Designed miniproteins, single chains, continued (5). Designs and how they scored, part 80

Each design is a single chain, and the fold is of that chain. pLDDT is the mean over its residues in the fold that is shown.

## One batch from the design tools (miniprotein)

Design m18765
Fold by ESMFold2-Fast:
Formats: sequence, structure tokens, C-alpha cells
Structure m18765 (fold): chain A 73 residues (1-73)
Amino acid sequence: SELEERLRELGFNDEEIERALAFIEQNKIPEELIEEALERLRREGLPPEKFIDVLLELETEEGVAQLKEAVLA
């Protein structure tokens, strides 16, 4: 799996990969948010344990961005 390979490259172990993939599948996280979360982890040097926290943070940011776009349009 391409996503598994990328998580492994970022230092995720098998248990962390399993938890991340389960979270993504269960919550239907879009690929765009996954990509942004991986980039944020890489850019900021965050550990694998923070991946789910970053995904939740980005989901909140996306919701706020959509509300701002609707108001400003």
C-alpha cells in the first residue's frame, strides 16, 4: 500500500500504521487531509503519535475555511 510505505518512511512502526489506517477507514478521512497531515508531520518534525491529533486539527481547520469562504463569497 502506498500510504503504508509513506507512513513507514516517516518512522511509523507496524502498530502505529495499523492504528492510523484503522482511524482513516473508520472516519472516512479524505486523501487530501491525509496528505496535508503527513506534510505537517514532516515539516514540523512531529512524532507518529501526533498523526491522529493533526488529522483532527486539519478537519477543524477545513470546516472553518469552508465557513469563511461561504461568508466572503
Scores: mean pLDDT 76

Design m18766
Fold by ESMFold2-Fast:
Structure m18766 (fold): chain A 62 residues (1-62)
Amino acid sequence: SEAEKVAIAKEVAQGLIENASEEELQQAIAFLRQQVATSTDPATVKAYQVAIALLEEALAAR
């Protein structure tokens, strides 16, 4: 479901925020944006957009 995919995306994003460097977070954001552009599944797109927002917020706070 969309809710389950979003929940997983939030957990993965949080793990990256806690463990990844600024460069790794920037690379992750770029990768996820590419996946959003090429994905046809609305639930997956929503999950990736949530992850991107969390990662960008974390970068802005560093």
Scores: mean pLDDT 83

Design m18767
Fold by ESMFold2-Fast:
Structure m18767 (fold): chain A 72 residues (1-72)
Amino acid sequence: MSVEEARKKAQEIIDAEVPKIRAAPPEDQRALGAAALRKAANVVMDNVSHDDAAEITAELARRVREIVEAAR
């Protein structure tokens, strides 16, 4: 799997969880965001170099934080 393919799959995982996060009570949104990020990060970690995985995971973490904050 290429870095671009891993990034795309990870983003698709986050995108699939966005409606669930937005529909959840505020107290559950952070936990659901963390679960979505972990699922996406696992795909990246298994498929790309450590350095690429760290960069992509940091970007995904920022996006998940923005989604959770916007849902409040």
Scores: mean pLDDT 80

Design m18768
Fold by ESMFold2-Fast:
Order: sequence, then structure tokens, then C-alpha cells
Structure m18768 (fold): chain A 85 residues (1-85)
Amino acid sequence: MEYPETEERRRRLAGLRAVQRLEERIRAQAPGEGFEEARELAEEMEREPDREERIRRWREFLERLGMEPEDIELLLELLEEIEKL
């Protein structure tokens, strides 16, 4: 039977798998260039005070890479969790 924390664990594992798919997609399309673009976007977003604008910019980046909508939502949820820390 599933325990109360199973849903949280399942979400975390799904998020990690989404990160792995993102890495695979960057490597397949433009390994050096894609990682550099992600790094530059991260530096730019550190200077962006508007949380909604940061989420929108990350969403656009992930969409341009052709990430599945489900994986985009999981990656954005992980970003929000990190920002809460």
C-alpha cells in the first residue's frame, strides 16, 4: 500500500527524470551551446526581481528546446521549490 509521503516522493522522482530528459535534449540538439544558453539565462534571472517573469522566461527556454508540457511543469515546480529555500 502507498504511504502518505508516496505522492511527494513520486513528484520528486518525476522532477529528477524531467531534469534528466532536459539534459539529454540539450546534449542531443546543441550540447555546448545549449548549456551555455541555460547558464546565461540563470545569471539573467538572478537579476530579475519579478518571479512571474523568471518563470515565463524559463518556460520559453524549455519550450524552445521542445520539452514536453508535463516535463516543463515539473521543472518549473522544482525551480519554485528551490526559490523557497
Scores: mean pLDDT 71

Design m18769
Fold by ESMFold2-Fast:
Order: structure tokens, then C-alpha cells, then sequence
Structure m18769 (fold): chain A 92 residues (1-92)
């Protein structure tokens, strides 16, 4: 992998890992901070051609569903969507 692409994917995965940990601890403010950070890194990755559009759309949809689950107080479902997003990032 190119060093820039690898570092970007590691940064996104790290942000998602921290978001998952925050949800598990009930720290929704911190979880929101890290999901926003992951989303911004994803957009940058697409704009630079480091992440393909299909992978971006799949991860974006998972992050939206995770946010909706958090808003509904369904933290177990939110964690599942964030874990799926993290897996896709690792496979990208």
C-alpha cells in the first residue's frame, strides 16, 4: 500500500475505534467527535482518489445508521454499525 493511503486508512480506523469505545462508556459527545473526524477523513480520501466511491458510500451509510441508533439510545446497534464501518476501512 502507498504510505499516504495506509496512514489515512489507519487514522480512519483509529477514529472509529475511539468512537466505539466512547459509545461503550456512554460518552456520546466524544463518540460524535470521532465519527465526525472519520467522516472528514473519508471525504478527503475520496477527493484524493485514495478511497473508491463505492467503499465511501458503504461506510458513509453505516456511519449514518450508527448516528441514528445513538439518537434512539440503541447503543448496541450503533456499535455494530461502527464495527462494520471499521472492518470495511481495514479491507479498503
Amino acid sequence: MEERRRQLLEDIAGALEKAIEAVKNGDIVTASKYTVAASLLLVAGVEEGLIDEETYQKIRDLLKKAGEAIDNGDYETAIKYLEEARKLVREA
Scores: mean pLDDT 84

Design m18770
Fold by ESMFold2-Fast:
Structure m18770 (fold): chain A 80 residues (1-80)
Amino acid sequence: SPEEKLEERKERIDKLIEEARTALKNGDFQTALDLVAEAVRLALETMKEFPDDPLAKEIRRRVLETAEEIHDAINKAIEA
């Protein structure tokens, strides 16, 4: 079902975000960037498959916010 596919995509993206945050905490900046890039790719794919779905739009919003947070955190760590 479309709902089941959306939930599976949300779970995959949430896991990638969690792994990216863990990599960031461990100082593995390249892994954090790679994981968030994959989350962005999946979010964009989800938006193409479910263009009018509010959950797909929410997933995209969360992923983009997380990408910004990770980039900001890496920049702050480099500046320190």
Scores: mean pLDDT 85

Design m18771
Fold by ESMFold2-Fast:
Structure m18771 (fold): chain A 61 residues (1-61)
Amino acid sequence: MLSDEEKKLLDELIEELRKLMEEEGVPQGVIDAYVDILKYYATVSVEEFLELYKEIKERIR
C-alpha cells in the first residue's frame, strides 16, 4: 500500500490535473472518468499512474 507521503503526492497531481481540465472546459463526466482511472492506477502502480498523468496532461493541452 502507498505511504501517507505517496498518497499526498498523488492527490496533489490529481488536483492539478482536475484544475487543468476545468480551465480547458472539459466536461465534468470526462473529468470524473480521468480521475477514476488515475485513482485505479494509483492502487495498481505508481509508475503507470505517473505515465498516464503525463499523457493526459499533454493531450489536454
Scores: mean pLDDT 78

Design m18772
Fold by ESMFold2-Fast:
Structure m18772 (fold): chain A 89 residues (1-89)
Amino acid sequence: SPLLELAEKYPARARELYARFLADPSAVQDLDDAIALLREAVALFTSLLETSRQTNSPPPAEVRAIIERALAESQAQLAELEALRAALA
């Protein structure tokens, strides 16, 4: 599914950017880019789950569970990275 591919790519890219920031803490832009991608991921997954609940033809429960886990993980990572970013200000 193209939507499941996006669900994997957003968190993976955010992890790459965060890893770059950890390797070079002066690269605050990589942290900001990771936060921006996680915000987009949270918005996307929230929208997908709401649409899924409203439709008469929802995706399989297994697909919904994958998106729910991706949302929860993205929210947790976003909160952690936003706290780190605030500490750098």
Scores: mean pLDDT 81

Design m18773
Fold by ESMFold2-Fast:
Structure m18773 (fold): chain A 71 residues (1-71)
Amino acid sequence: SSELEELKKAAEKGIQAAVAAGLQAIKAGDFAKAQQSVDMLRELAKAVPEVREKALKAAKEVEQLAQQAKA
């Protein structure tokens, strides 16, 4: 249905926004904000099953980049 397509599109936009915010936080050395972006991606994965795999993959990538930046 068109409603499901709109929800999926909004969720995909949310994933991109959370990833961008997480990467900016890592560059600024704000690892607390980077963790908030990871948490937001995990919440999107829980709320919208259709984007679950994409959201979880994005969360893992942001988390790994944050760990590398701390080393």
Scores: mean pLDDT 86

Design m18774
Fold by ESMFold2-Fast:
Structure m18774 (fold): chain A 88 residues (1-88)
Amino acid sequence: MTLPTHEESRELWEKLRRAFEEARRLQERGEPVGVSVTWTHPSGETVSFTVTSVREDDDGRPFADVLLQTTGSEPFPVTYLLEPEPLR
């Protein structure tokens, strides 16, 4: 897989952050969680992200469980830290 640039990562991250907020609201209300975001990479590859749950670790750091699917692949689970990576 091609790693996104910092700028592409930030744009994708903003889309995912909104999905994470919606998933959290659904989870807090006891409703089914399944918030999908579709992103098209500049290369023309389409990636679909389905947020399935939101949780926190012992330090209160938020995490999201996401089902990731790319064109021509089967869906696979990925865990995202909901904190944006600080600019280096």
Scores: mean pLDDT 68

Design m18775
Fold by ESMFold2-Fast:
Structure m18775 (fold): chain A 77 residues (1-77)
Amino acid sequence: AIRFVTVDGLNMRESPYGAILEVLAEGEEVEILEEDDNGWSKVRSLSSGREGYVLSNYLGEIHPNAINDLKEAVEKV
């Protein structure tokens, strides 16, 4: 499943609470590989192909900009 990063500067780590491998920008697309019950998800970045762990709370099903565009479209009808 694909998720979007909802914050600028989300740290991707080698393990939960481990070393930072990459910093993800807001709107970056990631594929969920595994979900941890402790609020961590193992993901693969679609831009870099790198795999690591991120905090699940900062992943969304909808791109942040798509929510704003949807609001604009609804207000025109």
Scores: mean pLDDT 70

Design m18776
Fold by ESMFold2-Fast:
Structure m18776 (fold): chain A 72 residues (1-72)
Amino acid sequence: SSTVLSDEEARRLLERLEQETRRRRDEIIAELKALPDTPELRQQIADRIAKLRAYEARYGVDMSVTLEVLEA
């Protein structure tokens, strides 16, 4: 990517994602539950969870609800 986000911009984007997930929590869980339960999807979700936890550690953001809905 030719555009590099600052740590402050990255934190704001992650905070916005968490707030949007909190607002749409039940809708997002219903959408995820409608997806086929495949090993490939489970692996993709696990990888995304690991990346989000790394972002929490790096940027000091709370992603608890986003992580919770991915575990559904």
Scores: mean pLDDT 78

Design m18777
Fold by ESMFold2-Fast:
Structure m18777 (fold): chain A 89 residues (1-89)
Amino acid sequence: MEELRKEAEEHIARLKKAAESGNDDEAYQHALRALKIASELMEKGEYEEAIRFAEEVMDVARQLKNDFLRGIVELAAATLLAVARSKLK
């Protein structure tokens, strides 16, 4: 689990840097990888951590200039957030 957390944090850091640089393709790839790791954390019962990573991805995704890529990332993050939050209730 520690390894998955580290990988997610690294992808989110790279996502933030790519988004700030206007590299939407690179940001998109890191966003999807971070969300995949968040999904794996959710499958292992780490709902709060999955929520944290998905929220960070969602926040950064709002900075993407490409409407299509932004839409995909926001939808994926929103879906993961909805499912993970439902598991905590």
Scores: mean pLDDT 84

Design m18778
Fold by ESMFold2-Fast:
Structure m18778 (fold): chain A 85 residues (1-85)
Amino acid sequence: MNPEVEELEKKAEEKLEELEEFAKTASPEEVLEKAREFEEEFLAEAKKVIESAPEEEKEEIGKKLLELAVKIGKRLAEILKKAGV
């Protein structure tokens, strides 16, 4: 697998765990704001990974990043639902 995609996935997992813990004590509004910041940061990092990739690998990396974004989105939606958003 591409090392930059793997590192981004690891970073995203760590941030999602931090958000889930934060959601246990935070208001729904605070959780929603932090979730939005996380999504914006993830999209910015994903864009950098694609832009820095060799041309021949961009399509494959883009597909992997899309799969990762779907996985993250599902978990983020579950965290928001549990937080009362």
Scores: mean pLDDT 81

Design m18779
Fold by ESMFold2-Fast:
Structure m18779 (fold): chain A 68 residues (1-68)
Amino acid sequence: SHAAQAARFRAEAEAVAAEIAKHDPEAATRLRGLADEGARALEAGDTASAVQVAMEMGRLRQEALAKM
């Protein structure tokens, strides 16, 4: 279901955000916000918006990891 996909997306994003928060708490906060947007898009079946959000989250993750 879309709800199950959204729940998994949120859980995976939270694990990444928790790791990043040790080095870049601002990026972690932004990633959590994007995770909420992406999860809502998945719940609505809006795969195009979910993909766009996932790409933005990927950029934030790469930037945060470069600081580690």
Scores: mean pLDDT 81

Design m18780
Fold by ESMFold2-Fast:
Structure m18780 (fold): chain A 76 residues (1-76)
Amino acid sequence: SADEQLIQAALDQLDQLTAYLQENLPKLPEEKKEEIIKRTLQELEALREYVEQHYPELAEEFAAHVEAAEAKLLAI
């Protein structure tokens, strides 16, 4: 479906955003790094809840991608 294609595109965008943040956050002052990580983690949890409620068949795969992204961001 079009919605499923949109979710798959969102997963690709999440992977690209995570890679960008891993490369660029270490270059920022610590205070800004912490603020961006905090906001990004909040947005990822909101997206996870949205997918779980509206696309339950994709929720498990999406949650796995979010957890991987969160682990990578927290390791910075």
Scores: mean pLDDT 82

Design m18781
Fold by ESMFold2-Fast:
Structure m18781 (fold): chain A 71 residues (1-71)
Amino acid sequence: MSKKEQEALVEAFGEVAREAGRDGEAVERQVRDLLDSGASLDEVAAWMREQGFSVDEVKRALSLAYDRIDE
């Protein structure tokens, strides 16, 4: 995964976490750690769902990240 893709994912999941009233900085740190450890997007999505995020919130975060990467 490129640095641009990793940062886009980190920022998107942090944004969705803040919109849900959660600690965006904590989510950003954990997502970055997972991606740095070689975790797949499916593993990151599974972790987010374990944190109580809905399927729609995870899908929104992925869509936001991919929109940023495609620019």
Scores: mean pLDDT 80

Design m18782
Fold by ESMFold2-Fast:
Structure m18782 (fold): chain A 94 residues (1-94)
Amino acid sequence: ELIDKEVDEAAKRFGLTPEEREILRQLLEDFKKKYPEIGFLPGMAEILAAALKRAREKYPTRDEAVEAVQKEIDVIVSLLKNGATVEELLERLF
């Protein structure tokens, strides 16, 4: 599956654990379902992986980390709608 390849590559790049990789997969699937026009953009899995890694460093529980990433997604979507590129988001937010 193409989504699994994107998730695996992002997880390896950001040093995610197997548990965090599964969280990333679910976050990316939910993102693509909610925002199909943006979810296909290259680097989206990497943005979500970076956000998850940062959230896990701040919040030790899965639920708190996922909630933090979901709030970050709202910011990411707002910036993309205002003309920010995926590359700019990777450089400026993480």
Scores: mean pLDDT 76

Design m18783
Fold by ESMFold2-Fast:
Structure m18783 (fold): chain A 92 residues (1-92)
Amino acid sequence: SKMEELLEELVKLFKEAGKKITEKYKDNPLLAVQREFRLLAASSEIYLAVKTGEISPEVEAYVEELIAEISKIDPELAEKIRKVVEEIKELI
């Protein structure tokens, strides 16, 4: 289904973001781990939203903040994530 394809793409993009965060914050491993936990939390919340058919404003704000943080490292990757999240929201 289109939703399954979007979720698979989002997982791939978040994995790429995780690698870039690890490399960017190589000299500050605690901050790198904290940022990676945020990626895992966001992916879990999006999956739950898909299962329930509802995305809360709090989850939307959390995802937007995460995309903004990724944009500071890789703006093209952040834009790809934003577009996939928007398509997921349209199908919910």
Scores: mean pLDDT 84

Design m18784
Fold by ESMFold2-Fast:
Structure m18784 (fold): chain A 79 residues (1-79)
Amino acid sequence: SEREVERLREELEKVFKEGLEKLKNENSQKTLRDTYRLIERRLERAERTLSPEEVVELLRNSIRAMKVTFEHSVEQDKR
């Protein structure tokens, strides 16, 4: 459902934002790996609950959300 896709997108965006903040402060390969694993686990759960078309839409929307988060983070660092 569209509502389920949106919820999973928000969860992925949250994991990415939290991972990015931790990486900025810790500069750790462990933090990067842990963030990747959390994203992978969320995607695996999505694959079990969503149709293939909904998974593609989730990935497309999540990538766009991550791009916006990166751009916003870069602008804040230039303060």
Scores: mean pLDDT 70

Design m18785
Fold by ESMFold2-Fast:
Structure m18785 (fold): chain A 95 residues (1-95)
Amino acid sequence: SEKKLEERRKIAEERYPEVKKRLEELREEAEELARELGWDTEAAILAAGVGLLIAEEEGKPEEVRAELEASEEPPPVELVENGIKVLALELALKE
């Protein structure tokens, strides 16, 4: 139903600031992980932060790290920000 998708989107939009706050709390750890992966861009730091947040929620840090290490280049900022929105929606749907 289109109405269900709109309702879920609104819940995800309300959760988006919470996800961004969690990423800010993980900023130092994300910068360290990005450095270990040889990434120095803002997109790389955000990608590392999203990876750490997913690892925390799913309890699989090694799997997430392997996925990040398999990436030859850091993802663009737009893709990472879309990933944050998708994660916010997934967390809202699990509740």
Scores: mean pLDDT 66

Design m18786
Fold by ESMFold2-Fast:
Structure m18786 (fold): chain A 91 residues (1-91)
Amino acid sequence: SAKEKAQKTVDQILEYANEATRKILELGEKKAKESSPEEGEQIRKEATRLANEVMGAAIEGAQEALDDPSKSEEMYERTKKRAEEAIKKVE
């Protein structure tokens, strides 16, 4: 039961991170197209870096939730906060 709940949280963490990384990359590409070529390249690099950080943190959080199901909610909330902060940096 606890492990099944942790697995659902893992799915939620990864799903949220996938949606957030897609949004970060889409926002970054939109801003890059509206910028100079040099600024656009820097925007794309920053968006890619932020997307990679969100996904990396989500994978680590998912692993921690599986190892300790009692931390499942904490890991999901941490993933959401990191994703929201990354999106805000690109907006």
Scores: mean pLDDT 88

Design m18787
Fold by ESMFold2-Fast:
Structure m18787 (fold): chain A 66 residues (1-66)
Amino acid sequence: GALEEEVRAIAARHGGEVLSPEGRRALADYLSRRLGVSRAEALEVLSHARDLAQALRALELLKAKL
């Protein structure tokens, strides 16, 4: 979907397969704006994401909380 496409685009700008700390912050800022959750909550969900696959899994968990 559109959220997953944007997450992949952001990850590609920040190391692609392996997410940098800056990449995780960029994803958290995006998800905070798009899902209406706090940036701190989005960062907490993404804190254990080491790569793009884990970030996409974190997105699904965050969506399930809404």
Scores: mean pLDDT 73

Design m18788
Fold by ESMFold2-Fast:
Order: sequence, then structure tokens, then C-alpha cells
Structure m18788 (fold): chain A 75 residues (1-75)
Amino acid sequence: SPEREELIEEAERTIEEIKRLLKENPDIPYIDKFRLLSLMSELYLYIKMIREGKPVDEEKLRALLEEARELIERV
């Protein structure tokens, strides 16, 4: 559906934003780097589940995206 496609696109954009942040800021504290990597892994899992037609908690995915946004802005 268009809504699912938009959600996947937002998640993929967020993953690329995390990758860019890590590349441009090599001195990120290890604890924050670990959290960003863990969050990226969870986003990848949700993208995979949606693409495989599996049911997902959309509100949980949106919460993960919000957490990623907050971490990106804080680091």
C-alpha cells in the first residue's frame, strides 16, 4: 500500500542518515554509536518484515523512527 511504501522509505532514509552521521562523526562516544547501530538493525528488521508481508506493529516502528531522530539530533 502507499502508506507502507512511505513508511519503508522513511525507515530507509533514517538508516542512511545514521550511516552518514557515523561516517562524518568518527569520534561519537561508543555508547551512542552502539545505540545507533542497534536502532539501525531494528529498522532493517521492520523493513524486511513489511517487504515479506508479515504483520508489524506500525506504532512501534514509528516510535523507533522518533527515537532515531532524537538520537541523531542529540549526538
Scores: mean pLDDT 84

Design m18789
Fold by ESMFold2-Fast:
Structure m18789 (fold): chain A 94 residues (1-94)
Amino acid sequence: MELPLASEEERERGFEKLRKLSEEELEAMADKAFQVLDTDGDGTISVALFRQFARLQGLDLSDEELAAYDRDGDGTLDRAEFLAFMRDVQARAR
């Protein structure tokens, strides 16, 4: 979970918590975040909206990294692509 304070120490604690999540807990968190970002309820979120969300969470993502998760190249992410991203972030936090 992202903390309300943008301190380096709190970001490190956020990554430590993310590292300690089980696969089921990670999926539940990803599902909740996806539902918040899926404003139209169509089962997809725009890459632009996802990039803004990632930036607010302090994640430094390039357009190239985001494109890697947009497997269809349609400018949207489905739930499976979003979950894959969350798993990769958890792996990098280790």
Scores: mean pLDDT 67

Design m18790
Fold by ESMFold2-Fast:
Structure m18790 (fold): chain A 99 residues (1-99)
Amino acid sequence: EEIEQLRKEAAQALRDGDYEKAYELFVKAFELRPDDPEVLSLLVETAAMLGDRERVRQAIERALELKDYGLLPFMAGVARELGDEELAKRIEEEIKKRK
């Protein structure tokens, strides 16, 4: 299956320290399964490893659109660690609406 192949290649890129290639492969996997929380989580983690605040923000905005509230606490933590306190607060407020 194409998504399994993309995940294997992305995992290898992560092991090789090629975070940019891993990110590209996870973007392709996300395009095939845009509601897959595991792929979205890996996109956020990989963007964080790159230190790319813009890519992290884009992945988090997508999670908010999908309303996948299971991932939002993790994403709030990533945003905070990258220094995006405003984005972290937005995520925390969205979580509160679904308590």
Scores: mean pLDDT 75

Design m18791
Fold by ESMFold2-Fast:
Structure m18791 (fold): chain A 91 residues (1-91)
Amino acid sequence: MELRLRIGQLEVDVKDVSEEALEKRFELAEKLGLPKKKEGAVFAILSMEGPLTEEERERIEKMRALAEKNYKLIGERELVLSPEELEEALK
């Protein structure tokens, strides 16, 4: 199973993961300032491995600012899921 989240030109792939790996991804999303788990909030996951380029860092910073300001609209999103929809998609 594969889930893709795209905000602008930043693409995030989420594949079949264990429950522990999913928790680590949620921690990473929170650390990057992506939308936190709130009742009825739209949730986004960003998966990163290795060092980020300057362009990727700028996109994350902009996404973080938008996420804090408006949970319903996150840049030029292609796919945005609620926590329940995300959990179902990852099964």
Scores: mean pLDDT 45

Design m18792
Fold by ESMFold2-Fast:
Structure m18792 (fold): chain A 84 residues (1-84)
Amino acid sequence: DPELKQKAYEKFLKMLEVLKKHLKNNEPVEKAIKKVEEAMKNGEEIDLFELLEEMLSELAKYNSDKEVSEAFRELLEEEKEKRK
């Protein structure tokens, strides 16, 4: 379902923007955003979980465990509020 995939990519981009906002060294997040945008423009399917795992690995090189954990906490809190 192309509409469902588009919505999933849009939601994932919004989640990445939250992470970008809360991380000082956010280049790995910007790279992930560009990959999603490029896939959307080309109509290509990407594995969002694999992309997230790659991004997390790169973030660990440029940010402390605490900084990464706090950014993901902000993301989870935003998602929890939407599910109430």
Scores: mean pLDDT 77

Design m18793
Fold by ESMFold2-Fast:
Structure m18793 (fold): chain A 104 residues (1-104)
Amino acid sequence: SMEQAINQAEFFLETTKNYLKQEVKKNLDEETAEKVIKLIDEMYEVALEGIENGEDADEIVSKIQKLSDEFMKTLDEESQKLLNKIRDSFIDVARYAIEDIRKA
């Protein structure tokens, strides 16, 4: 059902969020990690709310890209690479979730 597909999407988003927070803590200094973790939480909320509200993938992707674009300008090159990976991971999960819901 659509409700089951949404619940599965929420589970995948939360699992991805938690994994990415661990990666950030391992690879970035404490101050930068705190800022990136806050951004991860914001990307998670955007993806979750978009899925729950029935937004299309392009709307969710646009919002996630806008959230990260300005913040990336404040980071060094290595931190930017990790943030790009984080952004791409949320985009992939959101696209997969919407496709799964559409099939339900």
Scores: mean pLDDT 81

Design m18794
Fold by ESMFold2-Fast:
Structure m18794 (fold): chain A 55 residues (1-55)
Amino acid sequence: SVLKAKPEELEVTIRNLATGEVFTNWEEASEHAKKFAEEAPPDTQLELEVLASPP
């Protein structure tokens, strides 16, 4: 889960599958997820694809 990841922006790619937006920063992805959850219709699911390569 993104909540267990270190707050590092290196070598990560996070994509919102519902909107197609892509982030390379955990902070930006987390902010987007919060805004999306608040603004999206109740029947909309937030799905994130996370691709992370450790150093």
Scores: mean pLDDT 64

Design m18795
Fold by ESMFold2-Fast:
Structure m18795 (fold): chain A 101 residues (1-101)
Amino acid sequence: AEEAVEEAKRAGEYAKNGKGETDSEGASSATAAAISAIGAAVTAYLAGKGGEDGREAEEEAREAAKKAAEAAKSGKMGKEDGLKAAEEAGRAAEEAIRAAE
């Protein structure tokens, strides 16, 4: 969880300061995925303090945050990679929210 939060924080800095080139739909999707992964990672980190259900959400959020950070760093993603990153981040966000409830 702590590593996921750190990776999400780096992705957030890239989105806020660097604003990776949003010149294509793929790049735009990657940026949206990074923002979603940041929220998911934070929620999962908090849920992780709640016990067993939080642990599963942490794993999902960590994977999503890692993919989002890579997408934000590259700035250029193929349409397939951008779409997959967005899907993974969205899934992790939903799992983290469910674990928090």
Scores: mean pLDDT 56

Design m18796
Fold by ESMFold2-Fast:
Structure m18796 (fold): chain A 81 residues (1-81)
Amino acid sequence: LTREQLEQARAYLEQARAAYAQGDVEAFERHLLQALQLLGVENAEANARHLADLLRQGRRDVVERALDVLEGQIEALLKAA
């Protein structure tokens, strides 16, 4: 992954977090999918849909933890790049 791709993935993740904060599940799923695809995550579509479904079920604790983990991974890769 290039630094530019990591910065773009971070931007998509920030958009997903903003949508999550507003309760916009459709926007959350779209932006999360874009971030996961750019990062080369396997089964990105299924993973984005699963987290969106958890958000619809009110499992905010799981969604927040997943976003925090992804953000930490991107930040670690950006510091290494």
Scores: mean pLDDT 85

Design m18797
Fold by ESMFold2-Fast:
Structure m18797 (fold): chain A 98 residues (1-98)
Amino acid sequence: MMEEARRLYEETEARFAAARTREEVREVLEWYYEEVRRLLKKRAEEEGMPEEVKELLEKALEYIKKALEAIVEGDLEKAEEYLEKAKKLMDEMRKLLE
């Protein structure tokens, strides 16, 4: 888990450093979303997460996707609103896993 998160962070930094156009940044963001979703799905399946936590996770991922789409469109205010909603759902999941 920690090594997979570290690898994702390192690859994300490298891809952003290499991105020179708005389109290339969009491709990095789409790749990042898919990798985060993959890691979270793997963890949910391996850990046997409660259905309630899985539903919150799916909803949080949807808001993250919408935030990334808003960033690409240049709507930073909308992106911030979606990220705030995702954060609240992640905080709720954390409380359920305590």
Scores: mean pLDDT 72

Design m18798
Fold by ESMFold2-Fast:
Structure m18798 (fold): chain A 92 residues (1-92)
Amino acid sequence: SRLSVEEQRELLEELREKYEEELREFKERLLKEFEEKGLSEEERREVVRRRGREIRRELEERLAKESDPRKRLRLEILASLRLRTLAEVLRE
């Protein structure tokens, strides 16, 4: 069965809290890589674009193998959170 709006909201909040540390570490690793490699603003944008494409591709591949609505939504939320973190890296 399809998840209700409230169930979707609860799942989003649960995943935000559960993955907060992993997403912070992901952001820190990217910023450290940018600093250590001395990347220009344009080079940083290219890295973010490439990683964003990789996240979307992996999501599509996983969704193609998953029929459960809750698991599909979980995959979409996690990909969305990672993509948001990539956008935040460029705003630094």
Scores: mean pLDDT 84

Design m18799
Fold by ESMFold2-Fast:
Structure m18799 (fold): chain A 100 residues (1-100)
Amino acid sequence: MSEEEREALIEEIIELVKKAVEAIKAGDYETAEKYIRKALELVVQGLAAAESDEELEAFTRRLLERLRELRDKEKNPKAKKLIDSFIEYVELLAEDRRAR
């Protein structure tokens, strides 16, 4: 995966998480779940596409950086919890991928 392709994938993941956050704020939990599920599928694809430890770490570090920035700017407690849970799940998926 190229650096440009990696950044594009991360932007798509972040946009899906933002849509899930807006759905949570609107009380639409079904729509939020659909966006989070799609975002997690893209995370798994990004981790699987990493051909080296350097690519894996670059993808994981950049994604977590963007997610933490999104969390820190969020003022809604339920939306913050959603982002925190997503961050924890990304970290778990990355650790599982490193162990393989």
Scores: mean pLDDT 85

